# Designed miniproteins, single chains, continued (3), part 73

Each design is a single chain, and the fold is of that chain. pLDDT is the mean over its residues in the fold that is shown.

## One batch from the design tools (miniprotein)

Design m10680
Fold by ESMFold2-Fast:
Structure m10680 (fold): chain A 72 residues (1-72)
Amino acid sequence: MEPLELLVRNLPAIEEKAKKFGLSDEEIKERLINLIEELLKEGKVSKEQAEILKEGILAGLSSKEMLERLKR
């Protein structure tokens, strides 16, 4: 099972918790993009995977849609 798949599957739960802590949708998107950039910097995701995830987050795609794009 892809470690990245597990992360993407948990994005809705992470977003719900962040909203309960008073973060705006824009703040949540920014933090998720920063997380993906750190994973790319650490070599834990490919450039292609990071691009798909950042585009999906910015476009407001569901975790299911992002997973489908990651499958190529």
Scores: mean pLDDT 75

Design m10681
Fold by ESMFold2-Fast:
Structure m10681 (fold): chain A 67 residues (1-67)
Amino acid sequence: GDEAERRITLENLTKEGDAGNASAYLAAAIVALSLGDPETAIKYARKAQELGSPAAPEVLKRAEELA
């Protein structure tokens, strides 16, 4: 199902983020929001912001509004 595919995508994006890819953490936050998990989205949006993603503050704000 679609949820299982998005969970696999989230795991792969998290691994790329752990390797230093800020855009991968940002994408992971967006996928987490699509799964209805704003807490995980906040976690990865903060990590993306820490790595210097300029789009991370907007994603973080959206995730916090849904939590």
Scores: mean pLDDT 84

Design m10682
Fold by ESMFold2-Fast:
Structure m10682 (fold): chain A 98 residues (1-98)
Amino acid sequence: MEMTEEQKKERLEFLKKLRKEYSFEELLEELKKILSSVTLGKAEVEAAIKFLEELIKEGLITLEEAIKILEIMKESADAEAQKLLDEKIEELKEELEK
């Protein structure tokens, strides 16, 4: 899912505000609730991975937090999307060990 640069900026600013108001654990529980009623396909997972990479770059989440988000997404992903999530999780775990 592609966003305009303006929409991306607005979303990043919104998330910066959420990170000040809520703990990561509270945001993670909300994500679990949202994902419990959906099945994520390859396109959705690719878009989410790109967005998480932007969040890491902006310092809004840590590598460890990103791994936890990807693991939750994996529970709601189809077989092809799970492969992409597994690959990204392993890449981030390797980065975390350095």
Scores: mean pLDDT 77

Design m10683
Fold by ESMFold2-Fast:
Structure m10683 (fold): chain A 98 residues (1-98)
Amino acid sequence: SVREELEALIAELEARLPEYPLAAQAGAAFLLALARTALERGRYGDAAKLIALAAELLDERELEERAKRLAREIEGRPELPTREELIQAAADVVGELA
């Protein structure tokens, strides 16, 4: 299922966090926490975009591409999300929690 794929991507990125500098770990951990919140709220497209943004921050190209493809499939659109759309997903999720 889409939910299982999103959970697997979050777990894989979380497992890789200790290999990165502390600033990158902090930023990616924050984005992955937002992704888990979006996932729990059924916002699968936003969760996928947040995972892609976390993977981009860690330069995890394969995981970034997988997350972007998953966001595209969830939203039923032909184009991969842009970096601006990934950032907007983070702003939207933070805004709902405030």
Scores: mean pLDDT 88

Design m10684
Fold by ESMFold2-Fast:
Structure m10684 (fold): chain A 62 residues (1-62)
Amino acid sequence: GADERLLRGLRAAIASGDAAALRAAVHHGTQALEEGLVTDPEHRAEAERLLAEARRLADALA
């Protein structure tokens, strides 16, 4: 589903270490959470955790 695709995208961006991929994943994930598209509470919690990690990595590459 959409939640699983989002989580996979965030994990892939984190694994890549690519600044552009991390920024794109952060933008997409933030939008999805803001619009209430992540409906599973456990998926939402994981997405928030992965977004925090992606932001940290993007900042380290800036």
Scores: mean pLDDT 82

Design m10685
Fold by ESMFold2-Fast:
Structure m10685 (fold): chain A 137 residues (1-137)
Amino acid sequence: MMDLSEEEALYSETLTHVMAAQSYYAAGDYEKAIKAAQLAIEINPESELTPLAYTVLGNAYYEAGKYEEAIEWYKKALELDPENARAYTNLGKAYYEQGKYEEAIEYYEKALELRPDNQEAKENLEKAKEAIREKLE
């Protein structure tokens, strides 16, 4: 078990990199956001901040058009925080972008099970259902 000063130092350093990742993501610098989030995970993979770092990675890869990588990081985030309705919505969006509409529907429905008032998930669910109908015609 780490002593308190080592635990505080690791948390502070991990938090700094997670905050940097979020700031880079907000600025549209997805390459720097990915690097900062990866550094946060490398410093302390057992941190309570790790689900947030995974979510930032997923978001940055999604915005960079790297949907397969985005899916992997969102799934890792959901393994640690299975009630994250936003991560389910984003996972559905990544599957939709790959043309995997059936998988997109499954994850949007899971997001709505957790948050029934999620307007984005409702709209994206209807869009995915329409895409399947058009594909069958």
Scores: mean pLDDT 87

Design m10686
Fold by ESMFold2-Fast:
Structure m10686 (fold): chain A 100 residues (1-100)
Amino acid sequence: KPKIEVEILPDGTVKVTVTLPNGEKFTFERPLTGELAERIDAVVRKLYSEGKTKEEIREAVLEVVDKEADFYNLTPEQKELLREGALEYVDLLLERYEKS
């Protein structure tokens, strides 16, 4: 089972590290385009305020991520890593909102 770690660097770059079951590691650094970051945050904030479930929020974020990935012609592997990283980020945002 792959282990996925998501880090937000001080410059706003999202660093995604995937560790495969065989021990191989893949690291991807993506600048958070302000547009994508703001869109994800806006979707999460809106749906959370409307009382949507975690699953509904995750699904809505994946739609945004898929559209951006397709627009930039990302590879299937890059798209899947972006999706997984975005979902981990959403989970962290929701946990933070629930604890605040």
Scores: mean pLDDT 71

Design m10687
Fold by ESMFold2-Fast:
Structure m10687 (fold): chain A 76 residues (1-76)
Amino acid sequence: DAEALALLRQGEEALKRGDYETAVRLYQRALEIAPDSPLTPIALLLMSEALEKLGDFDRAAEYRQRAAELAAQLAE
């Protein structure tokens, strides 16, 4: 979905600037509008990175685990 891709790109720009709160919000929106897409594992991984930067290690671990599981499934 073009909207999900645009949100992921905006989130990446926010991460690059150190605006991790904005990145989390943008990735959350991308996951909401495209929960079942080829972009989902990337969105989950980027969410994990942003959460780690914010110090939310518990939620970061959850998203990283989900990203790894989905990426492994898609690699098959």
Scores: mean pLDDT 81

Design m10688
Fold by ESMFold2-Fast:
Structure m10688 (fold): chain A 56 residues (1-56)
Amino acid sequence: SEEEYRELAEKFKEALIAEGYSEEAANRIADYVLEQMLEGNKVMEEMVKRFVEEYE
């Protein structure tokens, strides 16, 4: 599950960069999101999954 969250956060970072975020901003946002998902924030998890699905 931790590995799955890390993979999801990496895909989210890639999607943010594709959307026009700087690499620094994308890294900070992805790190925050990973922390939230690891802490069990299901709302954040669902939002991240949907965002990544729109990119993929």
Scores: mean pLDDT 84

Design m10689
Fold by ESMFold2-Fast:
Structure m10689 (fold): chain A 80 residues (1-80)
Amino acid sequence: DAVEQQAAANQAKLLRELAEEARKEGKEEVAEKLERLAELAERYARTGSLSEEELKEMEELAKELEPWFEEKQKEVDELL
């Protein structure tokens, strides 16, 4: 689905931007995980499909990054 592929391309761009922010904060491991998620999203955007292993990897990376997203949101809320 071209719409889903375009959504994946947009998500990949946002993930790349978040990875740059994580590096700026000195969180290199988080940045690497965000870049890997972006790579998987970019692959889906290009091909329209991911293997079962890639889908599982994407799910695992998303779960690992969830605490960082929550922490980052709280940090922004505290500073603003």
Scores: mean pLDDT 78

Design m10690
Fold by ESMFold2-Fast:
Structure m10690 (fold): chain A 72 residues (1-72)
Amino acid sequence: MSEEEMKEKIKELYEKAKELIEKGELDRAQKLLDEAQRLGVLAAIQGFDEAAKLGEELSKELKKIPEAQKLF
């Protein structure tokens, strides 16, 4: 997987998780967040700094939602 593919997948996973949180589907949101966090860690290990930073930024944005804090 390229850095650009990782960036797009991380973005899509956080976007879908946010939608699920807003719908109250926290179990499904947790699964997507777990996948996004794993990709962020893999990006950092591979030296994909932009993908890793994107994951950190999107995670911080999501944590601003009070309901999302229960998933971290």
Scores: mean pLDDT 80

Design m10691
Fold by ESMFold2-Fast:
Structure m10691 (fold): chain A 54 residues (1-54)
Amino acid sequence: LSKEQLDEQLRLSMEMISLSVELLIAKKEGDEEKVAELQKRIDELAARINEIAA
């Protein structure tokens, strides 16, 4: 992996962690709309990480 690919992978992983924390908060608050938005964002980040790893 290039330096750029490693940096991108780390950045995406950090974003995923941050979004996962917000997802837990939204679930506790019962904000179904926010939960759906955060889940979609997490899924998109996971797809990008998989593309870098492939």
Scores: mean pLDDT 80

Design m10692
Fold by ESMFold2-Fast:
Structure m10692 (fold): chain A 82 residues (1-82)
Amino acid sequence: GEKILAGGGRESRAELLEWEGDYAAAAEEYIKAGKYYEEAGDKEGAREAYERAVRVAERGIREHPEDAAALRRAAEEARALL
């Protein structure tokens, strides 16, 4: 449905942002994708999106420690939704 399509679009955008090294924006887009999957009733898709947001945020802290505060908040938000 519309929510699953929106989730997929956010995941595609997140993957592009991750490839570009914008880990903070990528983590936010994975969290948004997870929320769209939850609204669609896709609990497993939501869980996978939130887990990916955590991994991306942790990678961002390692690659860009200057963004660690924002990335830690994104990781905490994603973990709270798991």
Scores: mean pLDDT 79

Design m10693
Fold by ESMFold2-Fast:
Structure m10693 (fold): chain A 97 residues (1-97)
Amino acid sequence: SVEEHLERAEKLAEEAIKLGKDDPDIVRMAQAILDAVRKAREAYREGNRLEAEVYLSLAIMIAYLGKKYAERQGKEELSKKFEELIDHLAAASEAIR
């Protein structure tokens, strides 16, 4: 369950990078989410649940900012990707607790 949500979050972040490739701010945010998700997965696999929660919280905050930015830019498909990211990251966080 946790691993499945984190794997989906990685894929969604990669999709956001590809979809937003012409917008440097989107690419930076999506790349930061991808990095945080990968670090959360590593921490979770090592049994460090607190560290995993910290990286998940960071990823959720950046995904929320990315969603709001995409909405303001009229990029509905990107906004939906960030929303799906938030959902999977929140589900992973709840499952760790």
Scores: mean pLDDT 89

Design m10694
Fold by ESMFold2-Fast:
Structure m10694 (fold): chain A 63 residues (1-63)
Amino acid sequence: MEELREKGEELEKEGEEALRAGDLRTAAQLYSEASKLYEEAGDLKKAEAARLFSERLNRIIAR
């Protein structure tokens, strides 16, 4: 895999771990960064999924 995609997957896994631990703020940030890396790698589907998930987490935090 491209290095950018691998870094995105690593950040997404860290985001999953943060979410599992209940750290929604850290999870939202990690998914947002993973989305940007996926976009740079050309993986638009993964980029959009990660972006939407980050946005959902931010809405939960704000409420």
Scores: mean pLDDT 81

Design m10695
Fold by ESMFold2-Fast:
Structure m10695 (fold): chain A 70 residues (1-70)
Amino acid sequence: SELEKKAEELVKLILEVYETASPEAQEEIDKLREEKGEKINEALLNDDIEKALKILEELKEEVLEIKKKE
């Protein structure tokens, strides 16, 4: 589905940024991924796919902000 493709693209971008980040930035990203991952899973359990995608998009933006500050 188009929603699955969007999620896959966001996850791929997050992983690409993570791999180029400093060890300190990777630790911050790991913490964010754990916190946001729990919220995404909760949204999916409630069949709120739109909310899950919104949280994933927010995660991407926050990961990019961490990378920019290093």
Scores: mean pLDDT 83

Design m10696
Fold by ESMFold2-Fast:
Structure m10696 (fold): chain A 112 residues (1-112)
Amino acid sequence: MRRIRVEIKAENGKVEFKEEGLGDPEIQRLVDELKELAKQIAESGVGKVEFRVEVDDADAETPLGVTNRDLAISALRAAVEALKALLDGKITKFELRQEVDGRLRFELKAEK
């Protein structure tokens, strides 16, 4: 497994993006979808979007029997659905945070 780092910030109709060593087509696809949703949210006049994920070169063997990649994909899918709901005006503010063994960090904040 490779290290994965993603950071997206949206403010005042502008989106910033930072990317490192993703190298995974599924994660890249989800990140690209989140980038587009964050851009649409910023352009719609809906407050702020903050998104952060860090995944190191972690071992596949965990007590849960899953990889950090599997956890990252699950969290990214949840984030996509949450941002779609926010863009639809169904929610105005929420937070998502996930940490596993200090090696996987996932944080998302959205406001109106």
Scores: mean pLDDT 64

Design m10697
Fold by ESMFold2-Fast:
Structure m10697 (fold): chain A 76 residues (1-76)
Amino acid sequence: SMDREEIERLVERAAELLRPKVSEELLERFRETLLKRALEYAEQGNYASAVGLILRAVAMTLLSDEEARREAERFI
């Protein structure tokens, strides 16, 4: 099962992929928001939604820098 440590590792990986596209301040706020929301879903046993949020973050890394910034700001 996906425990807290697994969620934390996946969030950290997604944040690292996004790092080149956004400011450090926006990245930190995004990482914290993503972690909080993913852990809230995991706590409810809703691992599909937790993984879905993390995959959404990974998908943002495929966008242009401007679009990635807008999506990160919208997510927070």
Scores: mean pLDDT 85

Design m10698
Fold by ESMFold2-Fast:
Structure m10698 (fold): chain A 53 residues (1-53)
Amino acid sequence: SMKEREESQRLIALGIARLMERITGEEISEEEREKLAEDTVENYKKLLEEHKK
């Protein structure tokens, strides 16, 4: 289920990017969206690692 969680974080990151575009009226580049999704997945992995004592 780690793969499912990674996919969920990716979808959340994409949702945040779209919300940011809507709020600011600025288009987020595909590169920035990809980076945001990548960072979100990595941060969640780090949180899981840290909370695993």
Scores: mean pLDDT 72

Design m10699
Fold by ESMFold2-Fast:
Structure m10699 (fold): chain A 92 residues (1-92)
Amino acid sequence: MTKEELKEELLKAIREGAPLDVIRELLYQLGFPETVIRIILYAYENLKDKEKIIELVEHAFGALERGVDDSVIATSLGILVAAANFEEELKK
């Protein structure tokens, strides 16, 4: 399976509400750093809007392909997750 095919399987699994273990395994197979995986898994469990999770995955994938440092990717994703969570709290 190519990286692109594996990414498409991950995005499909997220949209279908697959179990956390399935999402984790696909993230590891894509070669995401552990810190990035943990942030995406946190978002998957805590955010209602699955399109926001897809945005996080696409952002992380693109950044990794460009050779961006793991710490920069993790920081960027953390900010996006915090913003999405805050938006969901405001809608309650």
Scores: mean pLDDT 82

Design m10700
Fold by ESMFold2-Fast:
Structure m10700 (fold): chain A 71 residues (1-71)
Amino acid sequence: KKAETYIKIAQGHLERADEFEKAGRLEEALQHYEMAIEYAKKALEIDPSNEKAKKLLERAQEHLDRVRERL
């Protein structure tokens, strides 16, 4: 389903962002956390009760704020 596709895209971006953050590549990490947030929100527009999308959104927002604090 379309919501599941967006969740997988968001998860992929979140994983890439985590890798860039661990490597100290904060600008690349920011871009991928922003993409993870965007696709998680798209999944929630289709299925507002989707717990996986909510958790992805929360994690991506927390990590985005942390990376912004370090810049």
Scores: mean pLDDT 85

Design m10701
Fold by ESMFold2-Fast:
Structure m10701 (fold): chain A 59 residues (1-59)
Amino acid sequence: MEEQRERGKALLDEIAAQLGATPEVREKAYAKLDELIEQGKSFEEALREAVDLLRKEVG
């Protein structure tokens, strides 16, 4: 579980850098990933939703 969260955050960091996201937007994506994993969603679903949040917030 911990390993999945760390891997997800690393992937979100790469995507956030490509999109030019601020640290605040990145933290929101991390929170979304953690929330969805805690709700029992798959890693792939949680990561997709967190990436969607990054893209929406960056605009």
Scores: mean pLDDT 80

Design m10702
Fold by ESMFold2-Fast:
Structure m10702 (fold): chain A 70 residues (1-70)
Amino acid sequence: SLADAILDGFRLHLDGLVADGASPEEIRAEASRVLAQIRRHLEARGVPQAEIDALLARMEALLAEAVARA
């Protein structure tokens, strides 16, 4: 699904940042940019707000996990 593809890509990107020694601040800054971009894209496509919020919540959980490993 599109949601699974977004989550897999986001996880891979975050894992790369952690592996490269990015700080928690750097990881949060990059994730914030990606989350804002995804929200705007899905809103523009008319995706229901509940579905957008659910996807972004899952992405924020991945961010928290990555920051904890940084």
Scores: mean pLDDT 88

Design m10703
Fold by ESMFold2-Fast:
Structure m10703 (fold): chain A 76 residues (1-76)
Amino acid sequence: SIEEHVERIKEALEKGDKSGALAETFGLAVDIVNADNPEEAIERMKKLAEESEDPEVQKMLNLAIKIAEGLREIES
């Protein structure tokens, strides 16, 4: 789920596992695209990124949003 990927990104970054965090970021992007309301999921992720205290978490969430937006643009 979206929430599980966000938590796994945070856990991976806390452990210094940047590759794991990146893999979870791609998973998050796919979950956003496949959400019942992808537009709401994107806005929710934007707010979460803005509220994030960790710059690396913020970067990963913003990357997931960009990937999701790009994938949705190709599909339309």
Scores: mean pLDDT 84

Design m10704
Fold by ESMFold2-Fast:
Structure m10704 (fold): chain A 71 residues (1-71)
Amino acid sequence: MEQRIDELIAQLKSEDLETVRKAIEELKALAPQLTPEQALRVTQALIDAQKRFPEIKEAVEEANAAIQAAL
C-alpha cells in the first residue's frame, strides 16, 4: 500500500495534466484504505498539484472530501 501511495504522489508531481488527473482518481478510490498519516501526505500533494494546475480544482476537492469522509 505505501509504495502505491508514494507512486501516486510522484504522479501528482508530473508535468502531464492527464497523469495528474489519473493519480487523483486512484487516490480518491484508495481514500478508505489510507491511514491518517497517509491521508495528510496525499492531501498536501493534492493541494500542491492544484497550485500548478488550477484546472484540477474540482477533482482535488472531490478527492479531499472522500479522504475526509473516510477518516
Scores: mean pLDDT 81

Design m10705
Fold by ESMFold2-Fast:
Formats: sequence, C-alpha cells, structure tokens
Structure m10705 (fold): chain A 91 residues (1-91)
Amino acid sequence: SDEELREALRKLFEKLGLTPEQAEKYADAFVEQIKDTLTPEQREELVRRLKELVENGKSLADFYRTLAELYRRQGRDSQAEVLEKKAKELE
C-alpha cells in the first residue's frame, strides 16, 4: 500500500541520517512520483527491498539503483538513467 511504501521510505531516509521531518518530506515526494509509475506488485517488491537496504546498512546510491531497476522493467529507461546518474554522483 502507499502507507507501507511511505513508512519504508521514511525508515530508509532516517537510517541515512535525515531528521524525521526531512525523512517524511522526502518519503512523501517519492510516494507521489512512484504511485503513478510503478505497478502495485512493483511497489510491494520495492517495500521489501527497502527493508533489506535498511537491514544491510546500504547507501542512498543503492536506493537509487534499486528504483532505477524497477523503472527499467516498466520500460521507463529515461527515468532509470536519471536515477543511475544520481547514484554515480553519490559515489
């Protein structure tokens, strides 16, 4: 659900060092973008993968690569390329 996705994103962003208020703002922005682009099944997969990223102490770059992979599966190559570039800029 959108609430599960929002919660998973908030937890990831807080783990990455954002304040609770910043994490909420970023999570809301990503949920708004994702709900119109990914299928319900891909959103469920993203929630599971976000939890794994938090558990394994992964970076913001790993998050961007995860989201880019899901966008490529939808044929959204241009959106995936933007996220892949953002990931490279963080390394």
Scores: mean pLDDT 84

Design m10706
Fold by ESMFold2-Fast:
Structure m10706 (fold): chain A 95 residues (1-95)
Amino acid sequence: SEEEERRRLLLEAEVDVALAIMTSYILKNYDKSVPKEEIEKIEKLTEEMVAKVDRLRALYEAGAPLEEIRALYDELQKTIDEFKKIVKEINERLK
């Protein structure tokens, strides 16, 4: 149903952003080999993800159409993909 899809998109977004926050925290505080410039990029992407998931939650609570929720979900996923790309590049250098 449309309502099940709206809930699924919000839940997946919240889980993905929570995992990104944890990853950012670990890299910032426990991995001294990561350059400050890369930490700053990760922090900026994390801030963008938080802003987008907060907006997604607000749209969900306001009863916004599925199409509007999906459009913001897709934009959030692009930000998540960029975050994952940077994390992958960091991990490949640490091998």
Scores: mean pLDDT 86

Design m10707
Fold by ESMFold2-Fast:
Structure m10707 (fold): chain A 58 residues (1-58)
Amino acid sequence: MREARQLAMLGALYYSQGNYEEAYRAFKEAAELAREAGDEELARVSEQQAKKAKEILE
């Protein structure tokens, strides 16, 4: 699995476990790598998931 997709899946796993801080970090990195790879869809989804995790942490 490509790194961006792997991090997005890891972020989803952390999010489901209530580890929102780890989920935020994983989704943020996934979005960055996805954008670098030209996967705008994965980048957008990962950014949205990161924002949701961040809102819970606030």
Scores: mean pLDDT 80

Design m10708
Fold by ESMFold2-Fast:
Structure m10708 (fold): chain A 75 residues (1-75)
Amino acid sequence: SGLEEYLKELEEKVEELFKKAKETGDKKPAEEAIELLKKAKELIERQMPESKEKEELLERLEKLIEKAKEIIEEL
């Protein structure tokens, strides 16, 4: 499905950005990851009906946002 493909590509991009932030010591890639994840949360909240799957996806995205913030704080 389009949403599953989008989320897979998003997670791959976020992992690349986290790696880049850690390797370079630059917080900009981690800040970019936060913006991408926030946009994904808005999309999921708007497009998905209320469900356990939606709840689990939103929790997963929120954990990635927190991980990005931790990376920024450790730089």
Scores: mean pLDDT 85

Design m10709
Fold by ESMFold2-Fast:
Structure m10709 (fold): chain A 106 residues (1-106)
Amino acid sequence: SEKLYEGLLLVARGVLETLRAIAEKTGDPEIQELVDRVGELVEKLENSTDKEEFLAIARELLDVVQEIINLLKEKYADDPEIQEQIRSLENGVDVLRQLLEELEAA
């Protein structure tokens, strides 16, 4: 289903934009390195021509985003703006997981 691929890419791009904003705000090189990796995975998703490859890349992207969320919760627990951005990221992760389950079943 073309719409599931389009939906996954749209949400992945939105997550990347939020992560880039967090990296800029924090100036944290550890966050920046992981965000750059998410950017590379989004580019790989956009260039993927195979369903199994797309699913594998999307799962790796979810793992890296979850690693960033966990790191942000530990390092920036007292920053209310980052806590709001974490909630947005967790919503994006939930949507990505739902779309991946639908794509795997298709």
Scores: mean pLDDT 89

Design m10710
Fold by ESMFold2-Fast:
Structure m10710 (fold): chain A 62 residues (1-62)
Amino acid sequence: SAAEEARRLVRRHAEQAAKNPDPEIGLAIVEISAAVVITSAKNHGDYEAAEAARRELEEVLA
């Protein structure tokens, strides 16, 4: 589903960001990447996918 793909994209961006040697830059990358996924889903009218991406971001940041 689009919601599953949105969660997968946020998780993939978080995994890539975790490889950055600067943790502040890594955090900025995951936040910006997740914002892009959320905004893209909203622009396509897929609010379930947007919410799924937002929740995955919360889990990654916990």
Scores: mean pLDDT 81

Design m10711
Fold by ESMFold2-Fast:
Structure m10711 (fold): chain A 55 residues (1-55)
Amino acid sequence: MLRVEIEVRKEGEKYVATGTLYDENGNLLATFVAEAETEEEAIKKVEDQIKRYLA
């Protein structure tokens, strides 16, 4: 089963969200990064990128 980890970090006046996708064996499949003015927008951008990758 795929595993997703999302981390949000404040970088100056912006928020950086990092999404990491792993396979069933713990292998790194993809890493997604997005920046936004708010934490919620950064997370949403990363979630949208992951959904597009899996589509």
Scores: mean pLDDT 82

Design m10712
Fold by ESMFold2-Fast:
Structure m10712 (fold): chain A 57 residues (1-57)
Amino acid sequence: NYRKGLKLLNEGKYEEAVKSFCSAIRKEPNNAEIDFMSRFYLSQLPDGKQAIKKCIV
C-alpha cells in the first residue's frame, strides 16, 4: 500500500495516494520507515498535513 501510494502520488492521483498511505500506516503502525515516508510525501500536498492527522491519530 505504501508503494502504491507513492506510485499514485507520482501519477497525480492525490486522494487515492492519501488512502493508500493511510492503509499502510494502519497495517504497520509501528513501522518507522513506512510512517516516516508516508508522512513526508503526504506533507508535500496542500491538504496532506490535514490527511496525516486523521491517519495517525
Scores: mean pLDDT 71

Design m10713
Fold by ESMFold2-Fast:
Structure m10713 (fold): chain A 68 residues (1-68)
Amino acid sequence: AETERLIKQIEETAKTDPEVATALGLIWAAIAKKDGQYEEAGRILVALGNATGDEELRKAGEEYIKKA
């Protein structure tokens, strides 16, 4: 449920401030990756890419999910 909460925060923040959403999403993905939670990191990056229209971030997230 925590990853779903973070994704919702990224989506909500991106509507008003995409730069802040990007910073938060990248920080949360980095924390998840550092903790070995690659699937969570990937899901956060996919959500960030979708919310900001960044196809490269979405693809990076998909690769992390595949590694998990």
Scores: mean pLDDT 82

Design m10714
Fold by ESMFold2-Fast:
Structure m10714 (fold): chain A 65 residues (1-65)
Amino acid sequence: KREALAGGARGSGLNAGGSEELVEKAREAAYKGDNKKAAEYVRKAALEGGKKDHAERSEKGALAA
């Protein structure tokens, strides 16, 4: 019942096409000059999109992707 009312429907924690939303946030952070924050969003988006060519070595365990 509690869905966190995030944006209206998809992307709110759902990995079914949510990577696009993460990319949007990454772009915003990058435009503001915050590369560290942008990299965090890009990393999450890549994991959700299944693009992780290199599993960012051993970042698993905390994110469990």
Scores: mean pLDDT 58

Design m10715
Fold by ESMFold2-Fast:
Structure m10715 (fold): chain A 87 residues (1-87)
Amino acid sequence: MSEEEFEAEVLEALGRMALSVGDYETAIKQYKAALEIKESARTYTNLGKALLKLGKYEEAIEYYQRALELDPNNEEAKALLAEAKAK
């Protein structure tokens, strides 16, 4: 693992912890920082989850679509995209 990859994984983990405790604004900041280092379908999906919790449905849809561009078979991103579109 490169230092850059390690930094992205740490930021993604911090975002996941923030998301788990309902700190959606912190989760968004950490996920966006991770994506600047390394794009990941998981990080895009989790960023969308945080946006969905804040009622930012259009932004959540955009990130779920980006997740599916990287991983077209991501069942979680597909389900969350459908949920966001139903709002």
Scores: mean pLDDT 85

Design m10716
Fold by ESMFold2-Fast:
Structure m10716 (fold): chain A 57 residues (1-57)
Amino acid sequence: GPNPIFALSPEQQKVVDEGLKLMKENPDDRKKIAEGIGLVLRGIGDAIQAGLDKLKA
């Protein structure tokens, strides 16, 4: 079957984009890279959790 790409909310998408931008603009700054990764994981994690909760309902 089709692999459903989870739909990020506009707010979650902004958080992911901000994290990716932070990493891209600060490749040598380990603290900013860690912050960027954290933002991406938060946005994606929230979307996955919402999908799992809906599947269990």
Scores: mean pLDDT 75

